# Designs tried in a protein design run: designed miniproteins, single chains. Part 10

Each design is a single chain, and the fold is of that chain. pLDDT is the mean over its residues in the fold that is shown.

## One batch from the design tools (miniprotein)

Design m318
Fold by ESMFold2-Fast:
Structure m318 (fold): chain A 93 residues (1-93)
Amino acid sequence: MSEEDVERLRELLRELGRAAEAAAAAIKDEKEKRNYRTGSEAQLRGLEDAIERRDLEMVEYLATIFAQTAKDPATREAAERLAELAREALERE
């Protein structure tokens, strides 16, 4: 995996994190907001770890799960972009 791919994956992860936080902030129920933040933070940490380990298969897998569990279009689209870049990087190796 190239350094350019790693930097782009980190950029997309930051975009995903911002989208997930914006989605959490829009939740009016405090318990649901806390649960969503806890789940999203755990998923984001898993993705960050996979990127730092250069585990593209795990990045694709976790990003796909994030997209499937996303409650809002922006978070889903950001997760789908991350999964797509991981797939493309895998196909180049």
Scores: mean pLDDT 85

Design m319
Fold by ESMFold2-Fast:
Structure m319 (fold): chain A 81 residues (1-81)
Amino acid sequence: SIEEEAKRIEEEVERLREEAEKTISDEKQLKEIEFMARVILSLVRAALESKDEEEKRKLIEAARRGLESLRKTVEELKKQE
C-alpha cells in the first residue's frame, strides 16, 4: 500500500540522516543531506494527504527517487573521509 511504502521511505530517510550525522563531519555536506531529507519527507507527506490516487503514486515515486539520490550521496561522502 501507499501507506506502507511511505513508512518505509520515512524510516530509511531517518536511518540515513542518523548515519550521516555519525560519519560525516563537514557542515556544508550535512546541510545538503538535511535539505534532501526534508524534500523527500515533504513528498511523502503530500502523498499521504492527497485524495487523488494517481497523484499519490507520482509523489511516492518522486520520494523513492529522492531516497535513492540521498542514499548515494551519503555513501559517496562516507568514502571521502
Scores: mean pLDDT 85

Design m320
Fold by ESMFold2-Fast:
Structure m320 (fold): chain A 69 residues (1-69)
Amino acid sequence: SEIQEWRDLLINGEVTEENLLKAIASDNEAVRNAALTYALIKSGEGEKFPELEKMSKEERIKWLKEVFG
């Protein structure tokens, strides 16, 4: 499953910008939420997770590109 593939990437530390953006663009809500959580941890903004959930898909993708590179 997409969730399992994403979890394996997180566990192995193999998350790339490409994989992260692909997960955010996923039709699977759980995969998108896992990708957002990872980006927040990486940016040091984990405490802001509830605020980012209120963003549109386009706004979240833009923010993540700014944070990840």
Scores: mean pLDDT 63

Design m321
Fold by ESMFold2-Fast:
Structure m321 (fold): chain A 94 residues (1-94)
Amino acid sequence: SAAIRAASVEERRALAEALLRQAEAAITKSKEAVEAGKITEEQGKILIEAGKKARELAEEALALAETDPERAAELLLEALEILRKASEEILKLE
């Protein structure tokens, strides 16, 4: 998104922090869904791995927010897409 590329360092940091919180929530919800028998352990592993990948991307984006804004923006967009797909799968379980 052009908006993410044009964002200030503070705005990119805020987005990265929001995505970190969302990734942790997705991991927790996926674990709860497995424990409740709503999804299989295999499905849970896939969603947990997706959440962990989004977390890693958001952490890297936060580290690069000042020094490499273009790379930070790319990482944030990738994390957003992973979390969007994970959220769609989690919402189907409710």
Scores: mean pLDDT 81

Design m322
Fold by ESMFold2-Fast:
Structure m322 (fold): chain A 74 residues (1-74)
Amino acid sequence: LEERLRRLREVLEVLRTKSQEEAAAYLEEKIAEETDPLLKSTLEAVLALVRDGAVEAAIQLVEEEIARLEEELA
């Protein structure tokens, strides 16, 4: 859970601060390294939205997933 939260927070920062191209490259690299099937699936969905230019939707998806995981830790 803590590793998933850390990764998603990093992804959120990248989506907010980097270009679409840089965010897509970052996500592709992290997806290739990811062994957690749930996190990998989430990252693949985020990458698809970024590639389609739907960066705001990608940010919302990540924020919602972070909120769900934070509730599980509480």
Scores: mean pLDDT 82

Design m323
Fold by ESMFold2-Fast:
Structure m323 (fold): chain A 69 residues (1-69)
Amino acid sequence: MSEREQLLEQLRQLIFREASITLQIMLLDVQIRIETDPSVKAKLEAQRDQLTAESDAIGAEIAALQAKL
């Protein structure tokens, strides 16, 4: 494959991963809103924070790859 084709394949994989994380965050947001147990709610909020950090990291990788295209 050309270098361009390799970068496009990497970009595609990162975009799918980003979309998956976004859906997980949306589902956690709903779960946090309906949860009444403060202990469980805090654990869900920690999971959401972790996914948000992962999303930010992947977004930076996508931007770096797009800059090479």
Scores: mean pLDDT 85

Design m324
Fold by ESMFold2-Fast:
Structure m324 (fold): chain A 72 residues (1-72)
Amino acid sequence: MEEELERDVLEALALITLAIASKYSPFARKALEAVRAGNYEEARRYVQKAVDAGYLTPHQGDLILEALDRRA
């Protein structure tokens, strides 16, 4: 139960981070739109582009990608 709760908290934090980044990053915005559409492959591509462009740290990107993998 504790591990599941921790994973849920990390997933929520990752999605909140993506939502905040979507306010200033076109790549994060497209990633969030892809998540809402259930297009997780496209979402992963845009998360990586947001990291490459410096809108997300590599650590933030890893957390978001892990959350997306859990939903796919």
Scores: mean pLDDT 78

Design m325
Fold by ESMFold2-Fast:
Structure m325 (fold): chain A 82 residues (1-82)
Amino acid sequence: KVIELIIKSLEYQKKADEIASRPDATLEEARKARELFEKSIKYYNEAFKLDPEKYQKALDKIAELRKAGKPFDEIVEELKKL
């Protein structure tokens, strides 16, 4: 459950970034990106509530993989192994 919630959080972050990066994004699209970021935060909070230690280990793994320049898809696959 914890890892599933963290992966959902990352998926919402990615979708929000895709919308926010559009050069012709409308105010409505910007609002939608904000709502997706809010959902991402909610999923992180639920993951923390379920198991704070496993949550922290997953975040540490994400930070390590991001520092190594790993793409989103590889980060998700590594998280699924936890």
Scores: mean pLDDT 83

Design m326
Fold by ESMFold2-Fast:
Structure m326 (fold): chain A 70 residues (1-70)
Amino acid sequence: DLTVAQFNAVLRREGLPVLPEHPADTPVSSLQDSPALVIPLLEFQRRHGLPVDGRLDAATLAALRAAYAA
């Protein structure tokens, strides 16, 4: 599963608002209902041609992992 730290690394690279620091192993899915996560996730989904639903589904997580690895 993707961590908040990995998600924040992607957000910084994309120039999107980052989440506050969390313990290193915090899964990003634990914040799924947070507006602080949903708002930058919607913009990430729009930029990457994904369904703009604010959900951490398999396609969105795959795109986030690919962006983190790049």
Scores: mean pLDDT 82

Design m327
Fold by ESMFold2-Fast:
Structure m327 (fold): chain A 65 residues (1-65)
Amino acid sequence: MKYRVTIKPGKSVEPVEEKILELGGKVLKRTNRGFVLDGLVVELPEEKIEELSKLEEVDSVSPVN
């Protein structure tokens, strides 16, 4: 399934991208708030979402339709 991952202010996106790949997912695109990276759109198995959400850098994870 596709999910939107929001990054906490001041945190790096790179550790989150690495974790997604480790969990067998794909990073589909980076999202910006103005000129700043604020999140990702990813494809990931539902059972891996809890593991991803435990990262300090992750603010929220929500399904995308």
Scores: mean pLDDT 77

Design m328
Fold by ESMFold2-Fast:
Structure m328 (fold): chain A 87 residues (1-87)
Amino acid sequence: MKEKEIKLELDIENSEQLKQFSDEILTAINEGYDKIKLELTLVNATEEQKKEFEENLEILKKRAEEAGIEFELEIKYISKEEALKEK
């Protein structure tokens, strides 16, 4: 079983991080992984940003499912203060 795990802490305002994230999932789909596990931590995201992000994830999930890939998603929301807590 070929599995891709993506665990990321994302600043939703950083469009370059979002692009890299999308590209990584699309690459995994093209490389024929059997399963993609996605654990995301969103730092200080607004309700609007959460909605857009969920819409993009739905598109990626559909692409994975069409390719016969199991898509597992976990999203966590944290404050900026919590993100800085890892000392």
Scores: mean pLDDT 74

Design m329
Fold by ESMFold2-Fast:
Structure m329 (fold): chain A 65 residues (1-65)
Amino acid sequence: MRVSRAAGVALRLIGGQLEGRIEVRDEGTGWEFVSADTSPELVAELVKKVFEAADKGEALGRIER
């Protein structure tokens, strides 16, 4: 399925480590996960929601736009 370019790039960070910062802005800007902003348990929750919202069937461990 299609994912916005920014979201694809942001989710790519997730593949490395799901540690905890979610950044979402206006459409056209993606989601970014960087360790330090949210706790790991929160990251897990946000990750699930972002995955459904952003891609819905994409390989989350390996997102490339």
Scores: mean pLDDT 44

Design m330
Fold by ESMFold2-Fast:
Structure m330 (fold): chain A 55 residues (1-55)
Amino acid sequence: MSVRLRAALHDAGITEEQAREAYRLVEQGKLDEAATLLGLSKSAVESIARVLREE
């Protein structure tokens, strides 16, 4: 996971463990589950997923 993404998630009050789990869910194509886990909208998670896919 990128340093920039980690910092953005931390600013949103998302823990490192939650961020890592969300990364795993995104890699498995489970964007809806990641959105539920983070308490974010699916569109917000899709934006994050775009950054994750670049890495």
Scores: mean pLDDT 69

Design m331
Fold by ESMFold2-Fast:
Structure m331 (fold): chain A 97 residues (1-97)
Amino acid sequence: SIDIELILNYDAQSQILTATARLLSGQAQRIDVYIDGILIISADNLQAGDIISGSIPLNAGNYNIQIIVQDLSGNIYSQSIQVNIQDNQSISLRFSF
């Protein structure tokens, strides 16, 4: 089982979203995080406890978040969720594979 926590923090003054993904359990060959189809995080050879971050300029609004995970056996898993990104808000998401 691969468990990921994704925290989204939006700074309204800079209009930058920072996404922080933490691998809570398992191991992943690769983790990719997309916002409305734009790749913001891509990392290889991840173990439990690893933290990876990425940032993107955007306006507040509704966005599709997609996480794609490849396990050590080459299997690919994907989950998507719609989020509303607001000024000075933090969003915490959990993904289990």
Scores: mean pLDDT 89

Design m332
Fold by ESMFold2-Fast:
Structure m332 (fold): chain A 85 residues (1-85)
Amino acid sequence: SSEIEEKIEKLSNNEKLREVVKKAGFSDEEETVKKILRELSKGDLKKLEEIEELVKEGKLEEIRKMIIDLDIEKGMELIKRAVGL
């Protein structure tokens, strides 16, 4: 939806969120941040609103944890695919 894309674009340009993405071990480039936001939200506007609220409240460590958990999940998916014939 247009509201999801608008919120992703706004959040991807947020300096604090870009800093958190960098501290989580990723590039702080806008496109990388957008990709992470799409993966975290999975098309759910409420999840983007939760991330926006965490940024506003300065709960940056909680956002960093979410990104790390996502990275672990993606790593596990890759391992499972490599073991599957």
Scores: mean pLDDT 76

Design m333
Fold by ESMFold2-Fast:
Structure m333 (fold): chain A 72 residues (1-72)
Amino acid sequence: ATVPQEELDEEVALALADIAYAIAKNAVRKGRITPEEAAEFLRRLADIFESKGYTKAAQRLREAADELLREG
């Protein structure tokens, strides 16, 4: 059976959240941005995802932002 569109949209949002985290973490490692700037970017993206109803992806991004700040 085909996955419902709403579930597909949430799965895509979760994948995008993971990609955004990987990009942000790599940018911090290369000295392109600070951990604080990367965390702010991820939180802003989380707010956008939450406004679109992608609650799980938004939560994933907020957790990623917190993790990025903890790793320094």
Scores: mean pLDDT 79

Design m334
Fold by ESMFold2-Fast:
Structure m334 (fold): chain A 65 residues (1-65)
Amino acid sequence: MSEEEQREILRNFRAGLAYAKEHKDEVTLRNLIAEGREVLPLLSGEYREELERLIAEAEALLATL
């Protein structure tokens, strides 16, 4: 996976997470977490670490809904 593809994945995850926070959208959060976990092993280094952090943030948010 290219660096640009990894950046796009993180950008899309952040956008979806922001949307789900604003709208309290559990379905969007569950889908983001599932898709993020499927893609996680394809990312490397700092991009993988950032996605792991974002998934944890999404899971923490889901637990409060």
Scores: mean pLDDT 87

Design m335
Fold by ESMFold2-Fast:
Structure m335 (fold): chain A 94 residues (1-94)
Amino acid sequence: AELAEELVREAFRRAGIEAEVRSEVVGDRVILTVEAEGTLAQIGKAGREFARAMHELGYDAEVESEGLEPLDEADVSQVVRVRLTITVSPRKVP
């Protein structure tokens, strides 16, 4: 739980945005709730970085986004506020 929170915060920081992260343990899974303001490009970069880090550690990360307002296509640099639910579960040993 704590490691997953640190890794997701680091991924968002490396993408140039600050994130609020909460974790909840549900059985053998960790559910992270991430709230952040940034561009869609920054948020996507952070998500990819975190998923890669978790995969290298033997975990799967499933990302579900909530609270995206419908955006006008006018500006890819526009700051958006997102809420992400990330489910982290251990991969089965081969």
Scores: mean pLDDT 71

Design m336
Fold by ESMFold2-Fast:
Structure m336 (fold): chain A 59 residues (1-59)
Amino acid sequence: GKEELLERVREELERRVREDPRFSEVTAHVALGIFEAAIDFEERLGKSLEEIREEVESM
């Protein structure tokens, strides 16, 4: 699910902060926030797009 994906993204970003000196904690935190907002938006958008598709199919 969405929450599981976000947790995985967070863990991956935290790991990269530890392993890559070019990847700062601040950058990872901002990136996580953007990913969270984007995933939530895409999920809601997907539902709205499905409704629009059904409207179009009704001609």
Scores: mean pLDDT 72

Design m337
Fold by ESMFold2-Fast:
Structure m337 (fold): chain A 66 residues (1-66)
Amino acid sequence: MAEEEALRRAALEAVLKALKEGLKLGVTPEITVEPLPDGTAVVTAKAGEKEYRALAPLEVAEELAA
């Protein structure tokens, strides 16, 4: 519900920050997913030397990395 929406927004925001940094630096962001035992996953988006991390439902994390 509202909490799940907040997690989805945070994951999208992390990826957006990496995309923005990548556009500024002229590099393509790298997105990786690390599954957790509770059905969520850590999404890590990297652009240059910067790294952004967020928690997301596993299904959402898989879509972001695809």
Scores: mean pLDDT 78

Design m338
Fold by ESMFold2-Fast:
Structure m338 (fold): chain A 87 residues (1-87)
Amino acid sequence: SAEEARELAYRGGALAAKGYEDPKGAAQYAGGVLAAMGAALDAALRGDREAAEAAAEGAREGAREAGGSEEAAERAYEAARNAAEGA
């Protein structure tokens, strides 16, 4: 569902934000971005446009709520949205 896709991407965005701007956080950043991308891509491949958009917005919100910068939030959103558009 859109809510499930949003929640999965939200967790991914939060993880990405924790790794962003941290010299030792590259794996957390990559893992978080990949999780958000996976949620959006899965929704898009199922033809669920609302769930794909919910995943992109969830990634952004998760990054912000984890205390990430606006750049980190925007990067998470773009990664999820681009993954969905490439489906």
Scores: mean pLDDT 81

Design m339
Fold by ESMFold2-Fast:
Structure m339 (fold): chain A 75 residues (1-75)
Amino acid sequence: MFKGDLILLLLRFPKSLSKEDIEKIVKKYGGEILFWDEENGLALIIVPASADLEELKKELEKLGVEILGQLRLSS
């Protein structure tokens, strides 16, 4: 059982995609949107390290989202 570790994901999204579309998926995996840049199509999200990161990435990629970077945060 893993507690306290978080994963940060930097995303690029198409301008046709709404913040609500990404937020629904991120919340499904217990995460949150930390930053949303509509003009540049960039978002920063945080999810628990215990989340199914592969399934999260697949759902985001289906919407045309590109994962630009990933960082694990540990206490």
Scores: mean pLDDT 81

Design m340
Fold by ESMFold2-Fast:
Structure m340 (fold): chain A 86 residues (1-86)
Amino acid sequence: MEEFLRLAKEGEEAIQKAWEDILGGPEVERLQALRDRAIAGEKLTPEEVEFIREANRRLKPKLDEIGKKFNAEYQALLARREAEAA
């Protein structure tokens, strides 16, 4: 089912592009490093937590758009697959 893998890749690329366009490369690297540290169980400072919140606030409208489009395309692929299986 290559269409689903293609859609997943396109979604990941759209998210990455939104991060780069909205935050810029250095801020993206910082956000990723802070997320990796948090996932590893490290305690972040209040300033680092606020940076993540601000980045997420700036990203949210574009990520919501991408998520809505991705979900719509995913549902369309499911419908097409069901039609082809009939």
Scores: mean pLDDT 78

Design m341
Fold by ESMFold2-Fast:
Structure m341 (fold): chain A 84 residues (1-84)
Amino acid sequence: EAEALAGLAPASKYAAAALLAITGEAREAFELLYEGLLEAGLPEEEARRAAEAVVARLVRKAAEAGTATEEGVAAAAELDPAAA
């Protein structure tokens, strides 16, 4: 769902956002992915929801792998509490 929509972003922006999310830069990851989705032509509200959900999921996976920072996890929870 949200990941499928996020895949519409330019591949380079999606990859960069994924790396930022994994390293704990959740807000920067969200902003980069959100910009990519807007460039792909998604409506603002839909782009925001997709970016929030995907970043929160990536930070969660990074936390499970032991690579996420406490700041990154907290930022992801602020972006999408239901997904984090």
Scores: mean pLDDT 69

Design m342
Fold by ESMFold2-Fast:
Structure m342 (fold): chain A 69 residues (1-69)
Amino acid sequence: MFTDLVKKLKDKAIELTKQGKSIEEVSKEVQDMMYQSLTDMGFPDDVAQALSNTAGLVAEQIAKELKKK
């Protein structure tokens, strides 16, 4: 479910940010995780790419918010 995926993304982004990862590293890690998961489940590449890109943007925003930038 998208809700579960979004929560997982937020939690992952928060944890990586707390570990001192840069905003770019957090975004990349979340994107890689989501893309691999979606393609492994058999999603079309265009769908997996779009969702992973969106996940990365969400993770980046979360990291920025936590850093108050």
Scores: mean pLDDT 77

Design m343
Fold by ESMFold2-Fast:
Structure m343 (fold): chain A 92 residues (1-92)
Amino acid sequence: MEAERRARLEALAREALAAYGRARPHLRALLVERRELSDEERRALAAALRETGRALRGLAELDESGKLREELLASAEGALALAAELEAELAA
């Protein structure tokens, strides 16, 4: 039980970090460079945020203490909401 739980936690944590790594250059463009993203960059950011949201939701499910679950779920919902907004802008 504990070994399988630890393996799932490590896999989800690595998935979240990898997704953030893919999002990071686009977040830098928006927050540091303060420029508009291209449509290709918006699609890449939306995909990375969706992956981040899914991984964080999975980590929240593993929090048996519940102490971090609400924070992880809120962060996941924020990432998924931003991904949906970026996708909606591309569909317009």
Scores: mean pLDDT 83

Design m344
Fold by ESMFold2-Fast:
Parts: sequence; C-alpha cells; structure tokens
Structure m344 (fold): chain A 87 residues (1-87)
Amino acid sequence: SSAEEALRIWRDYLLEQFEIKAKELVNDKSLSEEEVKKELERIKENGLAALKEFADELQLPEEVRDAFLEEFEREYERLMKKALEEV
C-alpha cells in the first residue's frame, strides 16, 4: 500500500540519518565511548518514537506497524554495533 511505502521510505531515511550521526559521534575525539553509546541509544529511542507516531498517523494495522518497528530496531542495533566497533 502507499501507506506502507511511505513508512518504509521514512524508516530508511531515519536509518540513513542515524548512520551519518553515528559516524560523526564515533569520529568526535572529545567524546568517551560511554558518551557515544549513551547518545546512540537516545537517538534510537527518538527514532522508534517518531516511526511509531508516523505509522499511527498513517492508520496502519497494528501487526504491520509492529513488524516495521521490530525491523527498524534490529537494523538500529546492527548499525550501533557496527559504529561502536570503530570506537
């Protein structure tokens, strides 16, 4: 559906923005590893909240919404792990 496509586009955008921000945080030599981890977790929580709000506005079925949120969280965890390997 067009609603599912919109959510997918928004999800992919959020993941791309996170990857950019994670790279910036990892390359910031003024931040400790713990400060980087804390900021990445904060960004993840904000991203999940934004994606959930957008899915709710699109009036997607709960099972579809939850599947997108679970996939988003898995990809976020993968990207966080990848970024932290570079710290």
Scores: mean pLDDT 82

Design m345
Fold by ESMFold2-Fast:
Structure m345 (fold): chain A 80 residues (1-80)
Amino acid sequence: MPLSEEDLREVASTFTPEALERLERALREGDLETARGVIVAALSDVKNPEVQRKVLEALRDEEALRRLARELIRAYRELA
């Protein structure tokens, strides 16, 4: 289930520059546990419960996690 562009922007807007750098490095190195941890930490600042649910579903599958992380990095870069 893909997140909408609005959903992705909501999650991405909670990232600090340091969190984004950690996520980018984790993806580059194939460290999916670190990538998951960065995304889960962001959920504490996400207000929309449906967005939280969609993210948690994506985190259950490794390929969905990689796709979500790439889309979140893209959305963050587009917000700047």
Scores: mean pLDDT 83

Design m346
Fold by ESMFold2-Fast:
Structure m346 (fold): chain A 88 residues (1-88)
Amino acid sequence: MKDKTIEGLSIEKKKRLAKTLGISVEDLTSDNSESIIYKSLIKAIAKGKLTRSKLEKILQEDLGLTKVEALITAQAIYLMAGLPVDYE
């Protein structure tokens, strides 16, 4: 399932993800796509453009993380965005 991350997404799903994050599809396929994606997610959360539920959905469905990994990653993104973190 790790091979079913961003590189394994259809072009249509890549376009939707890029639009949601405010980046190009080319950014999703760059050598540093993970860093670009996480920085974009942090900015989207900080600007109030993305809800926690949508963030968790993107992490699971588009980035291929498990439910637990998505939860941990979402908490890290919230912390990096300067928002309060709740582990419960």
Scores: mean pLDDT 69

Design m347
Fold by ESMFold2-Fast:
Structure m347 (fold): chain A 110 residues (1-110)
Amino acid sequence: SMEEILEELRKRIEEVFEQALKDLLNAKSWDEFLKVLRRAHSEILDIISEAVEKHPEYADEIARVVKETVEEFLERFRKLIKDPQKIAAVEAVAKGIIGEADYLRERAKA
């Protein structure tokens, strides 16, 4: 069902973010921090791309779940990390993920 597909999508993205949060908190350098973000960004884009390719009929719902899940992660990150440079880097990746989901949604409807 659509609900099962969207819940599985949400769980996969949440699992990537949970691992990323642990790795970001343990990063010993700015370079290591950025490498963790690039890995998480790439993994999430692959998850979104696969979901839209398999279920283009749910493109709107997929984009909504992605946005909600990313925004929930950002809220959790901001509560744990107060470094403005780290927050800005995570916000940039979050906007990239949301933007890619919106792009894939638009392309699926064309």
Scores: mean pLDDT 89

Design m348
Fold by ESMFold2-Fast:
Structure m348 (fold): chain A 76 residues (1-76)
Amino acid sequence: MAKGEIKVEKISDDEARLTVRALGPERVRATVTDADGNKYTVEASPDGVEASATVKGPFEDIEKAVKENAKLEPLE
């Protein structure tokens, strides 16, 4: 089971930063799907190295998507 975390940070009312960390020796892909079906993916290197991506859209919709439907998958 992949161990990782996703954080969402508000940049503006229409832009957010997704920050992903892999907490183990495996790379992790984070996938977030918004209400319109748009998918945002961020891949993080092993051992807690932070990776981030900027996502455009209403912050409240992005935050809800992270809370309700974010997936963390191990990458080999």
Scores: mean pLDDT 74

Design m349
Fold by ESMFold2-Fast:
Structure m349 (fold): chain A 74 residues (1-74)
Amino acid sequence: ELEKEKQEVENKKIIQKKLEEVLANSHNKEELIKKFNELLRELVEKGLISEEEKEEWIKEFSERLDVPEEELYK
């Protein structure tokens, strides 16, 4: 319904904004990976994404940054 759709859209925007901040504020690959993993963990803890959605974000981010999934997963 509308409330559910709105929450999904808002969550997606929050995630995208936080990912953009991680990209902008990361000076090297190690820092980027660390901040990205911390962000995903926080999002799961807050219930903004599921563990399955976390895996999808890792895959998408891996492709966008040309970083192996294994490095982003850990």
Scores: mean pLDDT 71

Design m350
Fold by ESMFold2-Fast:
Structure m350 (fold): chain A 68 residues (1-68)
Amino acid sequence: SEEEIAAEVLARDGPTLAAELGRWADKAYEKNREFAEEAGSLLVGATVDQAPEVAARAIARLKAEVEK
């Protein structure tokens, strides 16, 4: 599930979370730009360090979209 994927991703350190968010956003953007932009907006201007749980959920959503 999205929640399980987010929990797995959240176990990573901050720099790894930031790198993975960028990587999955780029992949999702090529497949579905609107969805990638909406997933990125979950941070609402916060950095990955300020909202790592939200960043992990964004990664989970982006990954699920790419894997379709």
Scores: mean pLDDT 69

Design m351
Fold by ESMFold2-Fast:
Structure m351 (fold): chain A 98 residues (1-98)
Amino acid sequence: MRVEKEVEEAVRKLEEEGYDERLIELIRKIPERARRPEVTEEALRRLAEAAGVSVEEVEERLREQGLTREELAAHVLLAEVGRAVNAGDWERAEEIAE
């Protein structure tokens, strides 16, 4: 999957730069979590609410852009984990990645 390749590349760069192993482990979990139907459905729902459109319209836009539900979910999870870690909330970051 494209998501797995992007996450693997990000992990490699973080390892080379000497970033926290805990962050690296959380990022590695994202592709598996993004494959869960409940996670992809929640990501679509949140995006639809934020944009003021239906879930069906979000799905149509993803198809037009050549993106999958899993890729969208992975991007959302990566952003949320990054925000939690930046705020020092490692417990929240672990919840998001699991």
Scores: mean pLDDT 73

Design m352
Fold by ESMFold2-Fast:
Structure m352 (fold): chain A 77 residues (1-77)
Amino acid sequence: SKLEEFKKEVDKIMEEAIEKLRQATSDEEFRKIVEEAGKKIVELGKKYNVDPETIKKYLDKFFEKANEVYEEKRAAA
């Protein structure tokens, strides 16, 4: 289904983005990675005609994970 394709692709985007976020060496680089991944998730949702509520749910999940990485980096600085 289109929703299953969306979920698989979003999981890949999130996994790749989180790995990049863990390696980011500046706040600017961190913000850029979050922004690019967020845009990709929205574009993917549009491509698979996923409802806005589901897209928002996955964006929120991604931002939560990104925030966890940010807090880990802040604690280590």
Scores: mean pLDDT 85

Design m353
Fold by ESMFold2-Fast:
Structure m353 (fold): chain A 87 residues (1-87)
Amino acid sequence: SGIEKVKEIIEITAKLLGISKEEQEKIFFEALNSALEEHVGKKVKSIEEGIEFLKELEKTDPALAKKILDEILGKAQILLNELVKNR
């Protein structure tokens, strides 16, 4: 699924930047909630809840899902870069 690919890209990027798994998960969760709040007005309590929501959205509204996935990736890349800059 698209969300699984986005998660993998973020994980690989964080690993290459030397960012810890804990910091990577925090960044992914922040990017996920930011994109969901902006496009659908919802916040999720966990990464798992957000992934399940987006997997369902990919089936019901693939165009909206793609827009949100692109936003998650973009926001996560910005947050990862800011974390590296502040080391």
Scores: mean pLDDT 85

